# Designed miniproteins, single chains, continued (4): the designs that were tried, part 65

Each design is a single chain, and the fold is of that chain. pLDDT is the mean over its residues in the fold that is shown.

## One batch from the design tools (miniprotein)

Design m14384
Fold by ESMFold2-Fast:
Structure m14384 (fold): chain A 71 residues (1-71)
Amino acid sequence: MSKKEQAEQAIKETEQAVVDAYERGLLTPEETRRILELISQAKEALKQGKVDEAMKLVEQAREELARAVAA
């Protein structure tokens, strides 16, 4: 699997995790919007070929999700 394909998969998995957490009532609407904005930025970075930037944005989204769910 290419580095780009790994980034695409990470974006999809993280977006699904955010949706699942929101549906379970673990996220506020504000937290959901913030994390999805990071995912949108990751998708745009990947579209521009900025794979490393996309991965950093996905990691930031995952950290924000983990923090929100743990609180």
Scores: mean pLDDT 84

Design m14385
Fold by ESMFold2-Fast:
Structure m14385 (fold): chain A 64 residues (1-64)
Amino acid sequence: SMKSKQAKKLAEEAVKKAEAGDFLGAIRLLFEARKLAEGDEKAEKYVEKALEKVKALMEARDGA
């Protein structure tokens, strides 16, 4: 669906924001992606993997 495609795009943008150090921007995009992915298992898993990657990037920054 269009919502699922948009959710995946927002999840990808969130990861790029996190890689650039913009974790607040990444979190905002992930919240929107989760809303759009609701009810689509593949999109939900894609957003979940993006969230895990963003969390790993945050932990690497804060744990170092």
Scores: mean pLDDT 82

Design m14386
Fold by ESMFold2-Fast:
Structure m14386 (fold): chain A 72 residues (1-72)
Amino acid sequence: AAERDARQVEIAKYANRMLEAIDAGDVETAVKIAKEAIDKFGEEGRNLVRNLAVVAEEMGHTEAAKALRDLA
């Protein structure tokens, strides 16, 4: 339980950091955080990046969305 709970908290922190970068239009920072998430969480990191690419598209951040999709 504790190990799983800690992992989910860390994933949520990465999600929040990526969303902040996407909202700011900072594609370079969003990609950097996405790569860190994939390296740290593997498949769960890729799923996070794919989901945030969809969110970025819905927000009109097309460049961020494309960069994140290309990573996942």
Scores: mean pLDDT 83

Design m14387
Fold by ESMFold2-Fast:
Structure m14387 (fold): chain A 68 residues (1-68)
Amino acid sequence: PPLPRPSLEEFIERALAGIRKLPADFPLSDEEIVGLLRREAEREGFSEEEIERLVKAVTEELARMRAE
C-alpha cells in the first residue's frame, strides 16, 4: 500500500498559493507551469482523474491572474 500523502485538495491549495507568488516576468509559460505541477502530482501517486482536477484548478487560477 502507498505511504500517506497530502490530500488532492491540500496539494491543489499549495499549488495555487505557489503560482500566486510567481512574479509577472517568471520565465515559464502557463503551459510549462501546468506541466511541472502535473509531473509533481504523478510523483506523489495521484491518479489521472486527480491530476486532471489539479490541472483544471491551476489553469483556472492562471486565467484569473491574467484577467486582472
Scores: mean pLDDT 76

Design m14388
Fold by ESMFold2-Fast:
Structure m14388 (fold): chain A 62 residues (1-62)
Amino acid sequence: VPTVRDALDLYFEGLSLYSKGEYEEAIRKFEEALRLLEELLGPDHPLVQLTREYLEIAKKKL
């Protein structure tokens, strides 16, 4: 079963890809992290909101 650590790993992979300018790959990692974090913590959790913000920022770079 996926854990919060698994979701955070995806989130940090997304941040790494974003910093390298690999925006499409970063978006995929943020979307996977967001799905898991919403399931585990609920949609109103601060970490879910933060992940959504990075996803939106990455999408605007395309």
Scores: mean pLDDT 85

Design m14389
Fold by ESMFold2-Fast:
Structure m14389 (fold): chain A 75 residues (1-75)
Amino acid sequence: SEEEKEKLRKEVSKLIADILTEFGDVLDRVFKENKDIKDIKELAERMGEEMKPVNERSLKRLKEFDAEIEKKKAE
């Protein structure tokens, strides 16, 4: 139904917004914690290390959300 599609759209929008907020928070934290790093390469390596767990958590959340949708379709 259109109501179910609208609900799904809102849930997806919220999930994406939450993911983007977490990325923003991690970026802000990394920049604040690494103010003394003058080498852009070293800063990029630190950013990559901090972003890896965020990417893994985001992918896990998306996979869990997809599984939840599939479960609801099967019921």
Scores: mean pLDDT 76

Design m14390
Fold by ESMFold2-Fast:
Structure m14390 (fold): chain A 66 residues (1-66)
Amino acid sequence: GVAYEVTITGERPALLSDGSTLPKGTVVRLTDVRLTSDGELVGTSLDTGQTVVFAAEDVELREVAV
């Protein structure tokens, strides 16, 4: 399958489904990645299984094999 490596480059933290946040400079690997009409990038964390929501303009995205 494929996953995406997402790096948070902007000041807005990513939101996790448990209510915690990930700050600027965090790198996460996601599956089921999609862009919403609200300008959010949403995916599922490979490491925790949690849903993660990013501001799409504040991230760098790279496709990786898993």
Scores: mean pLDDT 82

Design m14391
Fold by ESMFold2-Fast:
Structure m14391 (fold): chain A 84 residues (1-84)
Amino acid sequence: SLRDRLDALVAEGVRAARAGDEEAAERKVEEFRRLLLERGASEEDAERAARALRLALEGVRAASEGDDERAAELFAEAEAAAGG
């Protein structure tokens, strides 16, 4: 399903972010955005979702480095970007 494919991309992005591989993480954000567009999302909705994922992956990296304050800030920005 679309959800399963999106969840897989998020999981791969999280692994890349935890490893400090920013290039791999950004590739997963772009794959996520492109998959949404291919499945009929608007450009605006796909860009919003990609931005939310990018912020969340930056938060994962910050948390993996022990920077809990920065991680919380980035996760809050990701929630806001996602429309929550």
Scores: mean pLDDT 88

Design m14392
Fold by ESMFold2-Fast:
Structure m14392 (fold): chain A 55 residues (1-55)
Amino acid sequence: EAEKLKEEAKKILDELKKKGVSAEELMEISDKINLALSNGDLDEAKKILEELKKL
C-alpha cells in the first residue's frame, strides 16, 4: 500500500504543478509524504494526500 500511496502522491503533485502551485511548496509536500511512508505511517500519508486534493 505504501507504493500505491507514493504513486498517488506523484499524480497529485503533477496536478498541483499544473494548477500553478510553486515548486518549493510541491517539494515540501513531497518530503512530508516520503517521511510518513518511510515511517510506515500510512494514515499520515493519506491525510497529507487528502489535504493536497483541497488545493
Scores: mean pLDDT 77

Design m14393
Fold by ESMFold2-Fast:
Formats: C-alpha cells, structure tokens, sequence
Structure m14393 (fold): chain A 58 residues (1-58)
C-alpha cells in the first residue's frame, strides 16, 4: 500500500539513512502512483529540506 511505503520513507528519514536509500523509496512510491517527473523532483526537493533538518537534530 502507498501509505505503508510512505511510512517506510519517513522511518528512513528519522533513522538518518543514506540519501540514496531515501531516494529509492521515493522512486518506489512514484512508480506505484505514476507520479510525473516534475512532481517527483518537487517532492525530492521537499524531502531534502526535511532530511537536512532531521539529521541536524540527531
């Protein structure tokens, strides 16, 4: 389910997983929902901001 993949993505971010692993999870979600490349790029930019913030807290 998409929501399960999203939960896994969030867990990877909180765990401080490598950006490559987080990107792969986003790619899985994008493939499942048929997300356009433009929207995927925007989502990735948003995730990068959140990842940076969460990693700084750890």
Amino acid sequence: KVQELVAELVDLIYEGAPLEEIKKKLDEIAKLVGLPEEEKKEAWETLLKRIEEYKKKK
Scores: mean pLDDT 75

Design m14394
Fold by ESMFold2-Fast:
Structure m14394 (fold): chain A 100 residues (1-100)
Amino acid sequence: KLVEKGKEYFKQGKYEEAKKAYLEALEIDPNNAEALVNLGKLEAKQGKYELAIHLYEKVLELENLSPEVRKETLRNLGEVYEKMGKYEKAEKYFKEAEKI
């Protein structure tokens, strides 16, 4: 699976290869929640916080989103806002994740 290959590249620090794998998954299915979440995590790892937030917000708007992916996405939003120094917003997303 393209998302799984992307995750392997990400773990190895091969961010360009990881990004390419996630983008290829999104070419097949633009609403692939796992690909969007992992692309957001990769962009956040590279300090692209606004792009990561946009990708995570897209995930939360998807219909039939699994509770596990929703919880992960909310936790990831909290982490990004925390890195930006927006602690009140970060806490809000962490609390929303804990409800799932």
Scores: mean pLDDT 87

Design m14395
Fold by ESMFold2-Fast:
Structure m14395 (fold): chain A 54 residues (1-54)
Amino acid sequence: AVEEAVELAERLVRQGASLEEILNAVVTLGWQAGLDAEQIRAVARRAEELYREA
């Protein structure tokens, strides 16, 4: 779900992953979980925000 993808992004940011690694992981999880393109875009944007605030 969307919440699980955001939690993954938060975990990867804490572990010092690169933005590319975070976005690839989040987008992959989103597609596997059956999120639509709009939901994946929203999760990717949130992941970018979390990365910038780290």
Scores: mean pLDDT 81

Design m14396
Fold by ESMFold2-Fast:
Structure m14396 (fold): chain A 85 residues (1-85)
Amino acid sequence: MEEEVKKLIEELEKLKKEGEEMRKKTGNDEDSVKAVEEVKKAIEMVERVGREDVGDVSGEEFIKELEELIKKAKELLEKAKEKLK
């Protein structure tokens, strides 16, 4: 369970790096910057949920919440990518 949670958090960090790379390639285009901000926001939500969810919730429930947030982050990044077409 700990390993799975760590992998999900790492996935979000990779999404952040991808967004930063896209921003660099577009020369700090406003749409790219916004996409990076959305991904960073999702990462902060993950950290907040993990912190406040400790104590009573099983690792499985925490993983489900992380998976949903990761899905949202990927969706935001794809949206930004489409706008930069």
Scores: mean pLDDT 65

Design m14397
Fold by ESMFold2-Fast:
Structure m14397 (fold): chain A 55 residues (1-55)
Amino acid sequence: SALDEAGRELGARYAAGEISSAELAAEARKLADQFGVSDDEAGRAVALGVIEAQR
């Protein structure tokens, strides 16, 4: 989904050291608002993106 794609991109940037953990959290909240989902759902998409980028 578009949310999963956005989460993957943010996770990859965090894994590369391009953004801080505070910036990652702020961007995840923006995704929740943008896609009309819960903070937990957006946070999960971002967390999976981080895990995927680190493998």
Scores: mean pLDDT 82

Design m14398
Fold by ESMFold2-Fast:
Parts: structure tokens; C-alpha cells; sequence
Structure m14398 (fold): chain A 88 residues (1-88)
């Protein structure tokens, strides 16, 4: 969790998008748990497709549902790249 949070903070600093700290913390905690796969929102957002925590559209939608602040699609793309690098 801490390693992912640091990766996301680094990506945000490099991109200069100033993503809300609560939103970064929310997605870092979510991506390191299986909780998202258990939510009704996962089934709705997937629409029967394979969806990943590295999908920017999914990240943008799930953050406010999990108590983070709303983010832009550009911010979600930065978070998706950080998660992708962490999962390598």
C-alpha cells in the first residue's frame, strides 16, 4: 500500500495535475484490496467486460464511490499508469 501510494504521488508530481491526496489514498487502498470486485458498481461499470483497476474510466468513477474526491479523466490516466508500474 505505502509503495503504491508513493508511486502515485510521484506520478502526480511529474504530471503537475495536483490530484487530491484523499483521492490518491482512496485508489491506493482500493487497488491493493479485492474489495472493488465485490461491489455492485464493479458489475455495472464492467458491463460484462473484463475491467482492470488500471482502466482510467473505472478509476475516475470508483474514487468518489469509495469516498475520494472527484477527479478528471487526465488525473485518472496518471493514476492508472502508476498502478500499472506498481503491478509489474
Amino acid sequence: SDKLKETLLKKDREAGLNIDDKSIETVANYATSDTFKSLPEFARLSGGKVISITDPDFIKEIIPLMGGEPITLEQAKVLAEGIKEYLK
Scores: mean pLDDT 73

Design m14399
Fold by ESMFold2-Fast:
Structure m14399 (fold): chain A 73 residues (1-73)
Amino acid sequence: MEEAKEKIIKLVADAARHATPEERQLLLKAVNAFLEGKYDEAIKYLEEALQRSTDPAARKALEEAIKVVKEAK
C-alpha cells in the first residue's frame, strides 16, 4: 500500500509537469480521493485528466497511475 502511494504521487507529479492549471486541479482531486481510499473516484479524476491531456508523456504517466490505483483496490 505505501509503495503504491509513492508510485501514484510520483506519476501524478510527472503528469502535472506537463498539465494545464485545470488538469492539475483534476490531478489534485485524484490524489486526495486515493489518499481517502476512494479508489473509484480517484480513477474517475485520473481518466478525466487523461481525456484532457494532449502531451504523450503526461498521458503515459496518467495511464500508469490508473493501472496502479486499480491494482491497489
Scores: mean pLDDT 80

Design m14400
Fold by ESMFold2-Fast:
Structure m14400 (fold): chain A 62 residues (1-62)
Amino acid sequence: SMSAQKKQLARERSILLARKIALQVELDLLRKRGAPESEIEAVEKEIEELEKRIQELDEQIK
């Protein structure tokens, strides 16, 4: 059913959001310790991909 599908999508979104939050904390720590730009860029790209996936799920859940 659509209701069950929306609940599953909401669960997937929550998992992706939690991963994004963890990566944002990691990014902040990398910046504070002066990590290499390549390491910072890698984490930023992963966050960007998670944001795209979350946006796609938001469109499906609406």
Scores: mean pLDDT 87

Design m14401
Fold by ESMFold2-Fast:
Structure m14401 (fold): chain A 55 residues (1-55)
Amino acid sequence: EVDRLVARAQELQRQLEEARRLAEQGVPGAEERAEELQKELDRVLEELNRAARAA
């Protein structure tokens, strides 16, 4: 489970970096996409922290 959460966090971080670059270039919807990806990343990181502490 931890390995899957790490893989998901890495994928979300890559997508977030791309969305933020597009938002800086003024691409419509990219800022909203980056905010959604940041929220999902925060959720996954919180789940990862809980899983690690529960072990």
Scores: mean pLDDT 80

Design m14402
Fold by ESMFold2-Fast:
Structure m14402 (fold): chain A 78 residues (1-78)
Amino acid sequence: SKKRKAASLYSAGDINKVGADVSRELAEKHRKKAEELEKKGDKEKAEEYRKLAEEYEEGARESEEASKKLYEEAKKLE
């Protein structure tokens, strides 16, 4: 059934959207931690946290694109 397949794709899209939101929040948290460490003069740890933030931002972009594609596929079945 097209309706069941659409529902499954919307569900998968929702999961990827939640994943993107979580990854964005983690990226922001790590950026703020990097700023705190930089203010304290710990440049080495600040750079580690910036790298982690960039990795989470990349993961968020990938999950957001996956969610968008899944929603577009679901809409084509309506």
Scores: mean pLDDT 88

Design m14403
Fold by ESMFold2-Fast:
Structure m14403 (fold): chain A 70 residues (1-70)
Amino acid sequence: MAAAYAEYQRRALPYAEKAEEAIKAGDFEKAKKYVEEIGRLMIEAGMPEEKVKAAIEIDRKVLEEMEKAA
């Protein structure tokens, strides 16, 4: 279990960093894609799909609000 979580963190970190860079650049569509990839990695790591889907939906709404405010 610990090994699977460590692998998830290693794989997800580049996408988290790319999402932050995309937000700073004003590219919210790329940021949304990276958030979706992180969600896929969470599901592959054994996290419940319905909870991951709900978390991604919240993140997407936040990004949409940021885009409208920019």
Scores: mean pLDDT 78

Design m14404
Fold by ESMFold2-Fast:
Structure m14404 (fold): chain A 54 residues (1-54)
Amino acid sequence: GMELLEELLKLLEQLSDDERMQVFNLLMSELRKVSQDEALKKAIEYAKELLKKK
């Protein structure tokens, strides 16, 4: 829902432009396969993994 989108946007603000594109591409791919909430959760987890590598 709205809360998942807000969490994702806050994570994206902490990522580089290249990393934001990677998260966006994952989100768009998942939106074709699963519900919006499930796609957002997967994108959030991926964004968190990218932040941990910094």
Scores: mean pLDDT 82

Design m14405
Fold by ESMFold2-Fast:
Structure m14405 (fold): chain A 82 residues (1-82)
Amino acid sequence: SREQKVARLITAAGIALVGAEYAKMLGREDEAKQLIKISAELVAEAARMLGRPDLAKQAEEAGKNGDIDKLREVVRELIAAA
């Protein structure tokens, strides 16, 4: 179902975000950036599936800026809206 696909995307995005935070704490900046970008792409896709293009745009902007905190906010809003 659409709900199952959204749940999988959000779960994968969350795992990528945890990985990004860990990589950043270890000084692995390139790995952190890649994981943030992956998370942002997954969140944006989930947001589009839920009819939230505003959240998709915010996720893409956060991914481009490497902003983990902003991505976490978008994920929380998306879960609340789902």
Scores: mean pLDDT 87

Design m14406
Fold by ESMFold2-Fast:
Structure m14406 (fold): chain A 83 residues (1-83)
Amino acid sequence: SEAMEYLEKAEKNIENGSTTAVSTYVRKAVENATEEIKDELIERLEKIREKVKALIETTSSPFEQTQGKEALKAIDEAIKELS
């Protein structure tokens, strides 16, 4: 699934300690969402949201904090759109 591949890219950036591009990957995942996978997408987005929040709290980088906040906005809007 193209949508799941975008979430995997977001998850890989997060595992590397970066919030950069996460908002872009989340938006692209939603653009490629199908009805059959929407519940799985929501579950994975909720897990990504939790990890992004943790990164924002632990990073001393203002850039990563800003990117993380944009990621949280994108995730919240994505979950709302998929619901």
Scores: mean pLDDT 87

Design m14408
Fold by ESMFold2-Fast:
Structure m14408 (fold): chain A 66 residues (1-66)
Amino acid sequence: EAEELEKKAREAEKEGNLEEAIKLYREAASIYQQQALASTDAAEARRLYERAVELGKRAAELEKKM
C-alpha cells in the first residue's frame, strides 16, 4: 500500500537510513502513479499524480545527499 510505504520512507529518512528511504519513496511514487493512470476522475488522478511526483522528487533530493 502506497500510504504505508510513504510512512516507512519518512521514518527511514528521519533515522538517517537514506538508502531505505529512497527505495520506499520510489516504490510509493510508483504505486500512486499507477493509481492515477487507472483513475477516471480527473481530480483524483491529479491528486495521486502530484503525490507521486512529490515523492519521486524527494527520493532524488535524498540521493544527492548521499
Scores: mean pLDDT 84

Design m14409
Fold by ESMFold2-Fast:
Structure m14409 (fold): chain A 64 residues (1-64)
Amino acid sequence: DEEEIKRLEEEIERLEKEIKELEKKIKETPEEKKEEIEKLKKELLEKEIELGILRIKIGVLRSL
C-alpha cells in the first residue's frame, strides 16, 4: 500500500534526522562527560535499530 509506504518513509526521515542530531551531540560532548556520552550512544543504537526495522518493513511492503 503506497500510503503505508509513505508513512514509513516519513518515519524513517524523522529517525535519520534524530540520529544525525545525536551523532553531533556525541561529537560536541567533552570526553570528560563519559556517562553522558554513553547515554547518547545508547540512544543512538536504539534509533539505528528502529531505523533498520522500518527499512525491512518497507522492503517487505514493496515486494507485496
Scores: mean pLDDT 83

Design m14410
Fold by ESMFold2-Fast:
Structure m14410 (fold): chain A 94 residues (1-94)
Amino acid sequence: MEEFEELLKKAQETARSILEHYRDALKKQLLDPENFKGALRYELFLERADEGKLKSFEEIDKELTPETVERVIERVAEKYGLSDEEIEKMRELA
């Protein structure tokens, strides 16, 4: 009906396909030693943003205690459907 709504629908369909592919790529990035710390930082940033707290990466780094890292690992394990072996690999990278 409105040109904006048709563009939004097409953008959402395209974004959904890209997000599914991006989700798999992000999962691989979490399991990569070079990218693990950055990906984990981003996941905690998103968690705080979802709570209505917009924090800088400096503030997020201060929150990345061993206890917080383990909690975030458990959260992303559920979010991305990680195996026990993949979870152990992330713990070794932490």
Scores: mean pLDDT 73

Design m14411
Fold by ESMFold2-Fast:
Structure m14411 (fold): chain A 73 residues (1-73)
Amino acid sequence: MEKKKIEEEVELATKTGIGLIEHIGKQTGNKKLSEEYQKEIREVGKESKKEGREGIKRLEETVKEKGQELIES
């Protein structure tokens, strides 16, 4: 039961992160870089499901870093 909650949190965080990066890409005009970052976040999300709580933290940090990089580019 705890595992299902972690998987749901990872899926929600992954979806939210991808949506945020897609939106920033449209606003900044960096569509190709945004698409590459969306793919990377999806892959991190897959690994995060295996790592539990530490995986969720890594996923959140990745989304934040990629979002900042995309805004700064």
Scores: mean pLDDT 79

Design m14412
Fold by ESMFold2-Fast:
Structure m14412 (fold): chain A 67 residues (1-67)
Amino acid sequence: SFEEVLKKVLEYVKSSDPLKLTSEEIYKKVLELGKEAGLSEEQIEEIFLEAMLERTLLEKKIKLEKL
C-alpha cells in the first residue's frame, strides 16, 4: 500500500547518513518499493517528495547539534 511504502522509505532515510544520502539513492529506493507495491507515478513522486523533506530535516538537525 501507499502508507507501507511511505513508512519503509522514511525508515530507510532515517537509518541512513543524511549527509551522504543522495536524492538519486532515495529515488531509486522509492521506485523499487513503489513499483513492487503497484503504485502510480504520482504516488511514487509524492513519496519521493516526503522522503526528500525528511532527509532535509535530518540534515538540518545534525547541523544544529554540531554548531
Scores: mean pLDDT 80

Design m14413
Fold by ESMFold2-Fast:
Structure m14413 (fold): chain A 80 residues (1-80)
Amino acid sequence: SVEDELLAVVEEVLADLPEETLEEAKRVLREEMASDAPWAERVRRIATRTEEILLKGGVPEERARELVARLVARLGDVLA
């Protein structure tokens, strides 16, 4: 399914992070995928919420932004 492909992208991009941080990011993706909002709005919310999770998990701001940018680009590739 598309959701399984998107979850695999999250696991690949965030592979080096603690399991608890990865599982919280995967929950965000699942919640936003269940939303009826337009894809562009869901992507914006995934990006914002994931960055907040990474920062709370102790990831430096520059690295968190880099990982979120890679995540957004890879999610877009799956949906193209």
Scores: mean pLDDT 85

Design m14414
Fold by ESMFold2-Fast:
Structure m14414 (fold): chain A 60 residues (1-60)
Amino acid sequence: GAMERAKEVIARAVEKLFGLKVEDEVTLEAGLAELRKVGIDPSKLSAEELAERIRELMSK
């Protein structure tokens, strides 16, 4: 579903952008904290908005 799609995109983006390996829920939460530091707040964005912002950062 949309949440699983968002988690997949987040995991790949976090590994690529920050070098943080996402292995479980705890490492995923750490990656989300790093995204918040660069202005992406997953608690305030829809799954689609979150995916678009992450795609924009990754699209090079």
Scores: mean pLDDT 71

Design m14415
Fold by ESMFold2-Fast:
Formats: structure tokens, sequence, C-alpha cells
Structure m14415 (fold): chain A 73 residues (1-73)
């Protein structure tokens, strides 16, 4: 159970991190879309994360994506 959930959490966490990096190099309109996608992906990571470490990393990523999205508005 937990191992499969944590693997899905790690996959989503890595995908979210990639989207955050992509947003740094994107034009403003695409940046907003990438940040919105990162938020969704980090929420999926949180939904699947069973370990405290993975939950903390996913939460940190989610907060960073939300903070960056506010700056784009």
Amino acid sequence: GAMAADRRAVTHLVAGDILLVAADFAPKEERKRLLEQAIEVYREALDHATSPELRAEAQKGLEEAEKRLEKVK
C-alpha cells in the first residue's frame, strides 16, 4: 500500500518541480498556466504522500507555486 502511494507522490512532486522551473523561463501568459498546473500536480502529490518528508516537500512546493502565481496576477 504505502510504497505505491509514495511512488505516485514522488512522481507528482518531481513533475511539479519541473513545472516550477519551466515557469521561470516562460512568458507571463504561459507562466500562469504552468504555475496553475504545478499547483494541481503538488496537490496530487499531497493526496498520495504517506511519509512526513514527502508531505512536507509537496506542501512546500504547493506554497511556492501559489506564491509565484500571486506575483503573476
Scores: mean pLDDT 83

Design m14416
Fold by ESMFold2-Fast:
Structure m14416 (fold): chain A 95 residues (1-95)
Amino acid sequence: MWEEAVKADPENAEALFNLGVELLIEGRYEEAAEYLEKSLELMGYKNSFALTMLGLAYMKLGRYEEAKEYFQKALELDPNNVFAQSLLDMAEKKI
């Protein structure tokens, strides 16, 4: 469980990211978005996969415009990110 790692070091970007992903899997989407945002802030928003996971959290919350923005940012960093491409297409179809 990544919660203990985050409590020990709240600025550990990797632990924050992994906690965010775990919360996303558990269906705790608001909390997942919060921890993924903290992780990305520490990384300077330069992680395509982390941006994709944040977008996925917003998509699960029904916040499709915000989700699309993060998928687009992920693709700006890595145009070959097939996960972000697939999720962006899915989010666009739901609007």
Scores: mean pLDDT 81

Design m14417
Fold by ESMFold2-Fast:
Structure m14417 (fold): chain A 70 residues (1-70)
Amino acid sequence: LVELLRRLAELLIEHLKAQIEDPEEAKRFAEEARKLAEKEIAAAEAYYATLSPAEREALAAAVAARIAAM
């Protein structure tokens, strides 16, 4: 799941970065977005550690479905 969240974050960052015309602004955006994503992923990882294997599978499936819809 954490790996899927990281992949989703990178896809979103790359997609949004591509819309920024100024390379310096694109770089700054990517740096800030990655910093925020890492904080959120760390919090999610701590939460997922409290879940049962069945709950982890269900959540991973839900996240994968969301990524597929993007």
Scores: mean pLDDT 76

Design m14418
Fold by ESMFold2-Fast:
Structure m14418 (fold): chain A 70 residues (1-70)
Amino acid sequence: QERQQQAEQHLQLAQEHIKQAEAALKAGDYEKAREHLALAQRHIDEALQLDPESADKLRAEAQPIGTEVS
């Protein structure tokens, strides 16, 4: 359905930002990593409002990165 597709798009964007955060961490740029993680978390929140079930499944893969950036 439309909401599921929109939620998946938001989670794809979140994963993309998480990947950028990982690259920034590898480069030692913690500020940039935090910025990308914040954007990823925003997209996850948007996805949860559209389709909580789909968001929960994909969010599980993203959460460990959030913990590492703290």
Scores: mean pLDDT 73

Design m14419
Fold by ESMFold2-Fast:
Structure m14419 (fold): chain A 67 residues (1-67)
Amino acid sequence: ELEEKYRKLEEKLSELAKKIPEGQPLTPKNLKLIEEYRKAAEEGDEEKVYELLLEYLKLLVEEVEKK
């Protein structure tokens, strides 16, 4: 079910976003994911957009925790 899938992804995104401080800088690796995210958004692939955001936020959390 697409709606339930999006709800679960949105909850994951919210949890990860809470761990990221405002103004976190982007690394080259994160920039590549943002580019893929924009492409998926332009194609209207909402599921892919949410998955890419989740991966991006995971990387940001890792960078913050490493510091």
Scores: mean pLDDT 66

Design m14420
Fold by ESMFold2-Fast:
Structure m14420 (fold): chain A 68 residues (1-68)
Amino acid sequence: PTIVPLSEAPEDVRRKAEEAARQALAENPGATIVDLKVVTAADGSVYAAITLQKGDKTETVVRRLDLP
């Protein structure tokens, strides 16, 4: 698997990752996004790894990106 910062992802992947991050934030009221990475799995599937912080707790949510 390959992990890259959002800023280094292609535009289409970046847009989908940002959409996934916004959805994760909406599903976790009171949380803030502290990290967002794009993960390409060995099978070629692309995921957004979104790290959320709420108070003193952090949680990483992984969402598969539906690419055209």
Scores: mean pLDDT 78

Design m14421
Fold by ESMFold2-Fast:
Structure m14421 (fold): chain A 76 residues (1-76)
Amino acid sequence: MPFVLKAIIETPDDKTAEEVAKKIEEELKKLPSVLDAKAEALPGGRVLVTAYLKSDSQEDIEKANQAIGKAYQEAL
């Protein structure tokens, strides 16, 4: 069964949240361990990330978290 990873990312403002959401979704979808990913900008500068991983392995989770962090840094 796919593992569902959910994360809330806090950003300074709603515009940054929109840019971060777009970048996170793009970076997660590039990973072969990710079946699907969605990032949604929420009110208050927050981003809800939902990633469907092929497994709950530490490696797959770490790769997804690394991609989220990279996308966040690139969007700032």
Scores: mean pLDDT 82

Design m14422
Fold by ESMFold2-Fast:
Structure m14422 (fold): chain A 55 residues (1-55)
Amino acid sequence: LPELTPEERQAVVEALRESEGSDGETQARAIKEAAPVLSGLSDGDVLRAGLTVAE
């Protein structure tokens, strides 16, 4: 997974918080919008990256 800046990490955490309770596709889209560097990844890889950042 690409290295995220502190600003990108914060944006990913906020995107995950806003999309809580949504399906995985919606959460992946929110994460890709928050960190465009992840936009080339599959939805599954993006969700894995977002969960790693949130922990």
Scores: mean pLDDT 76

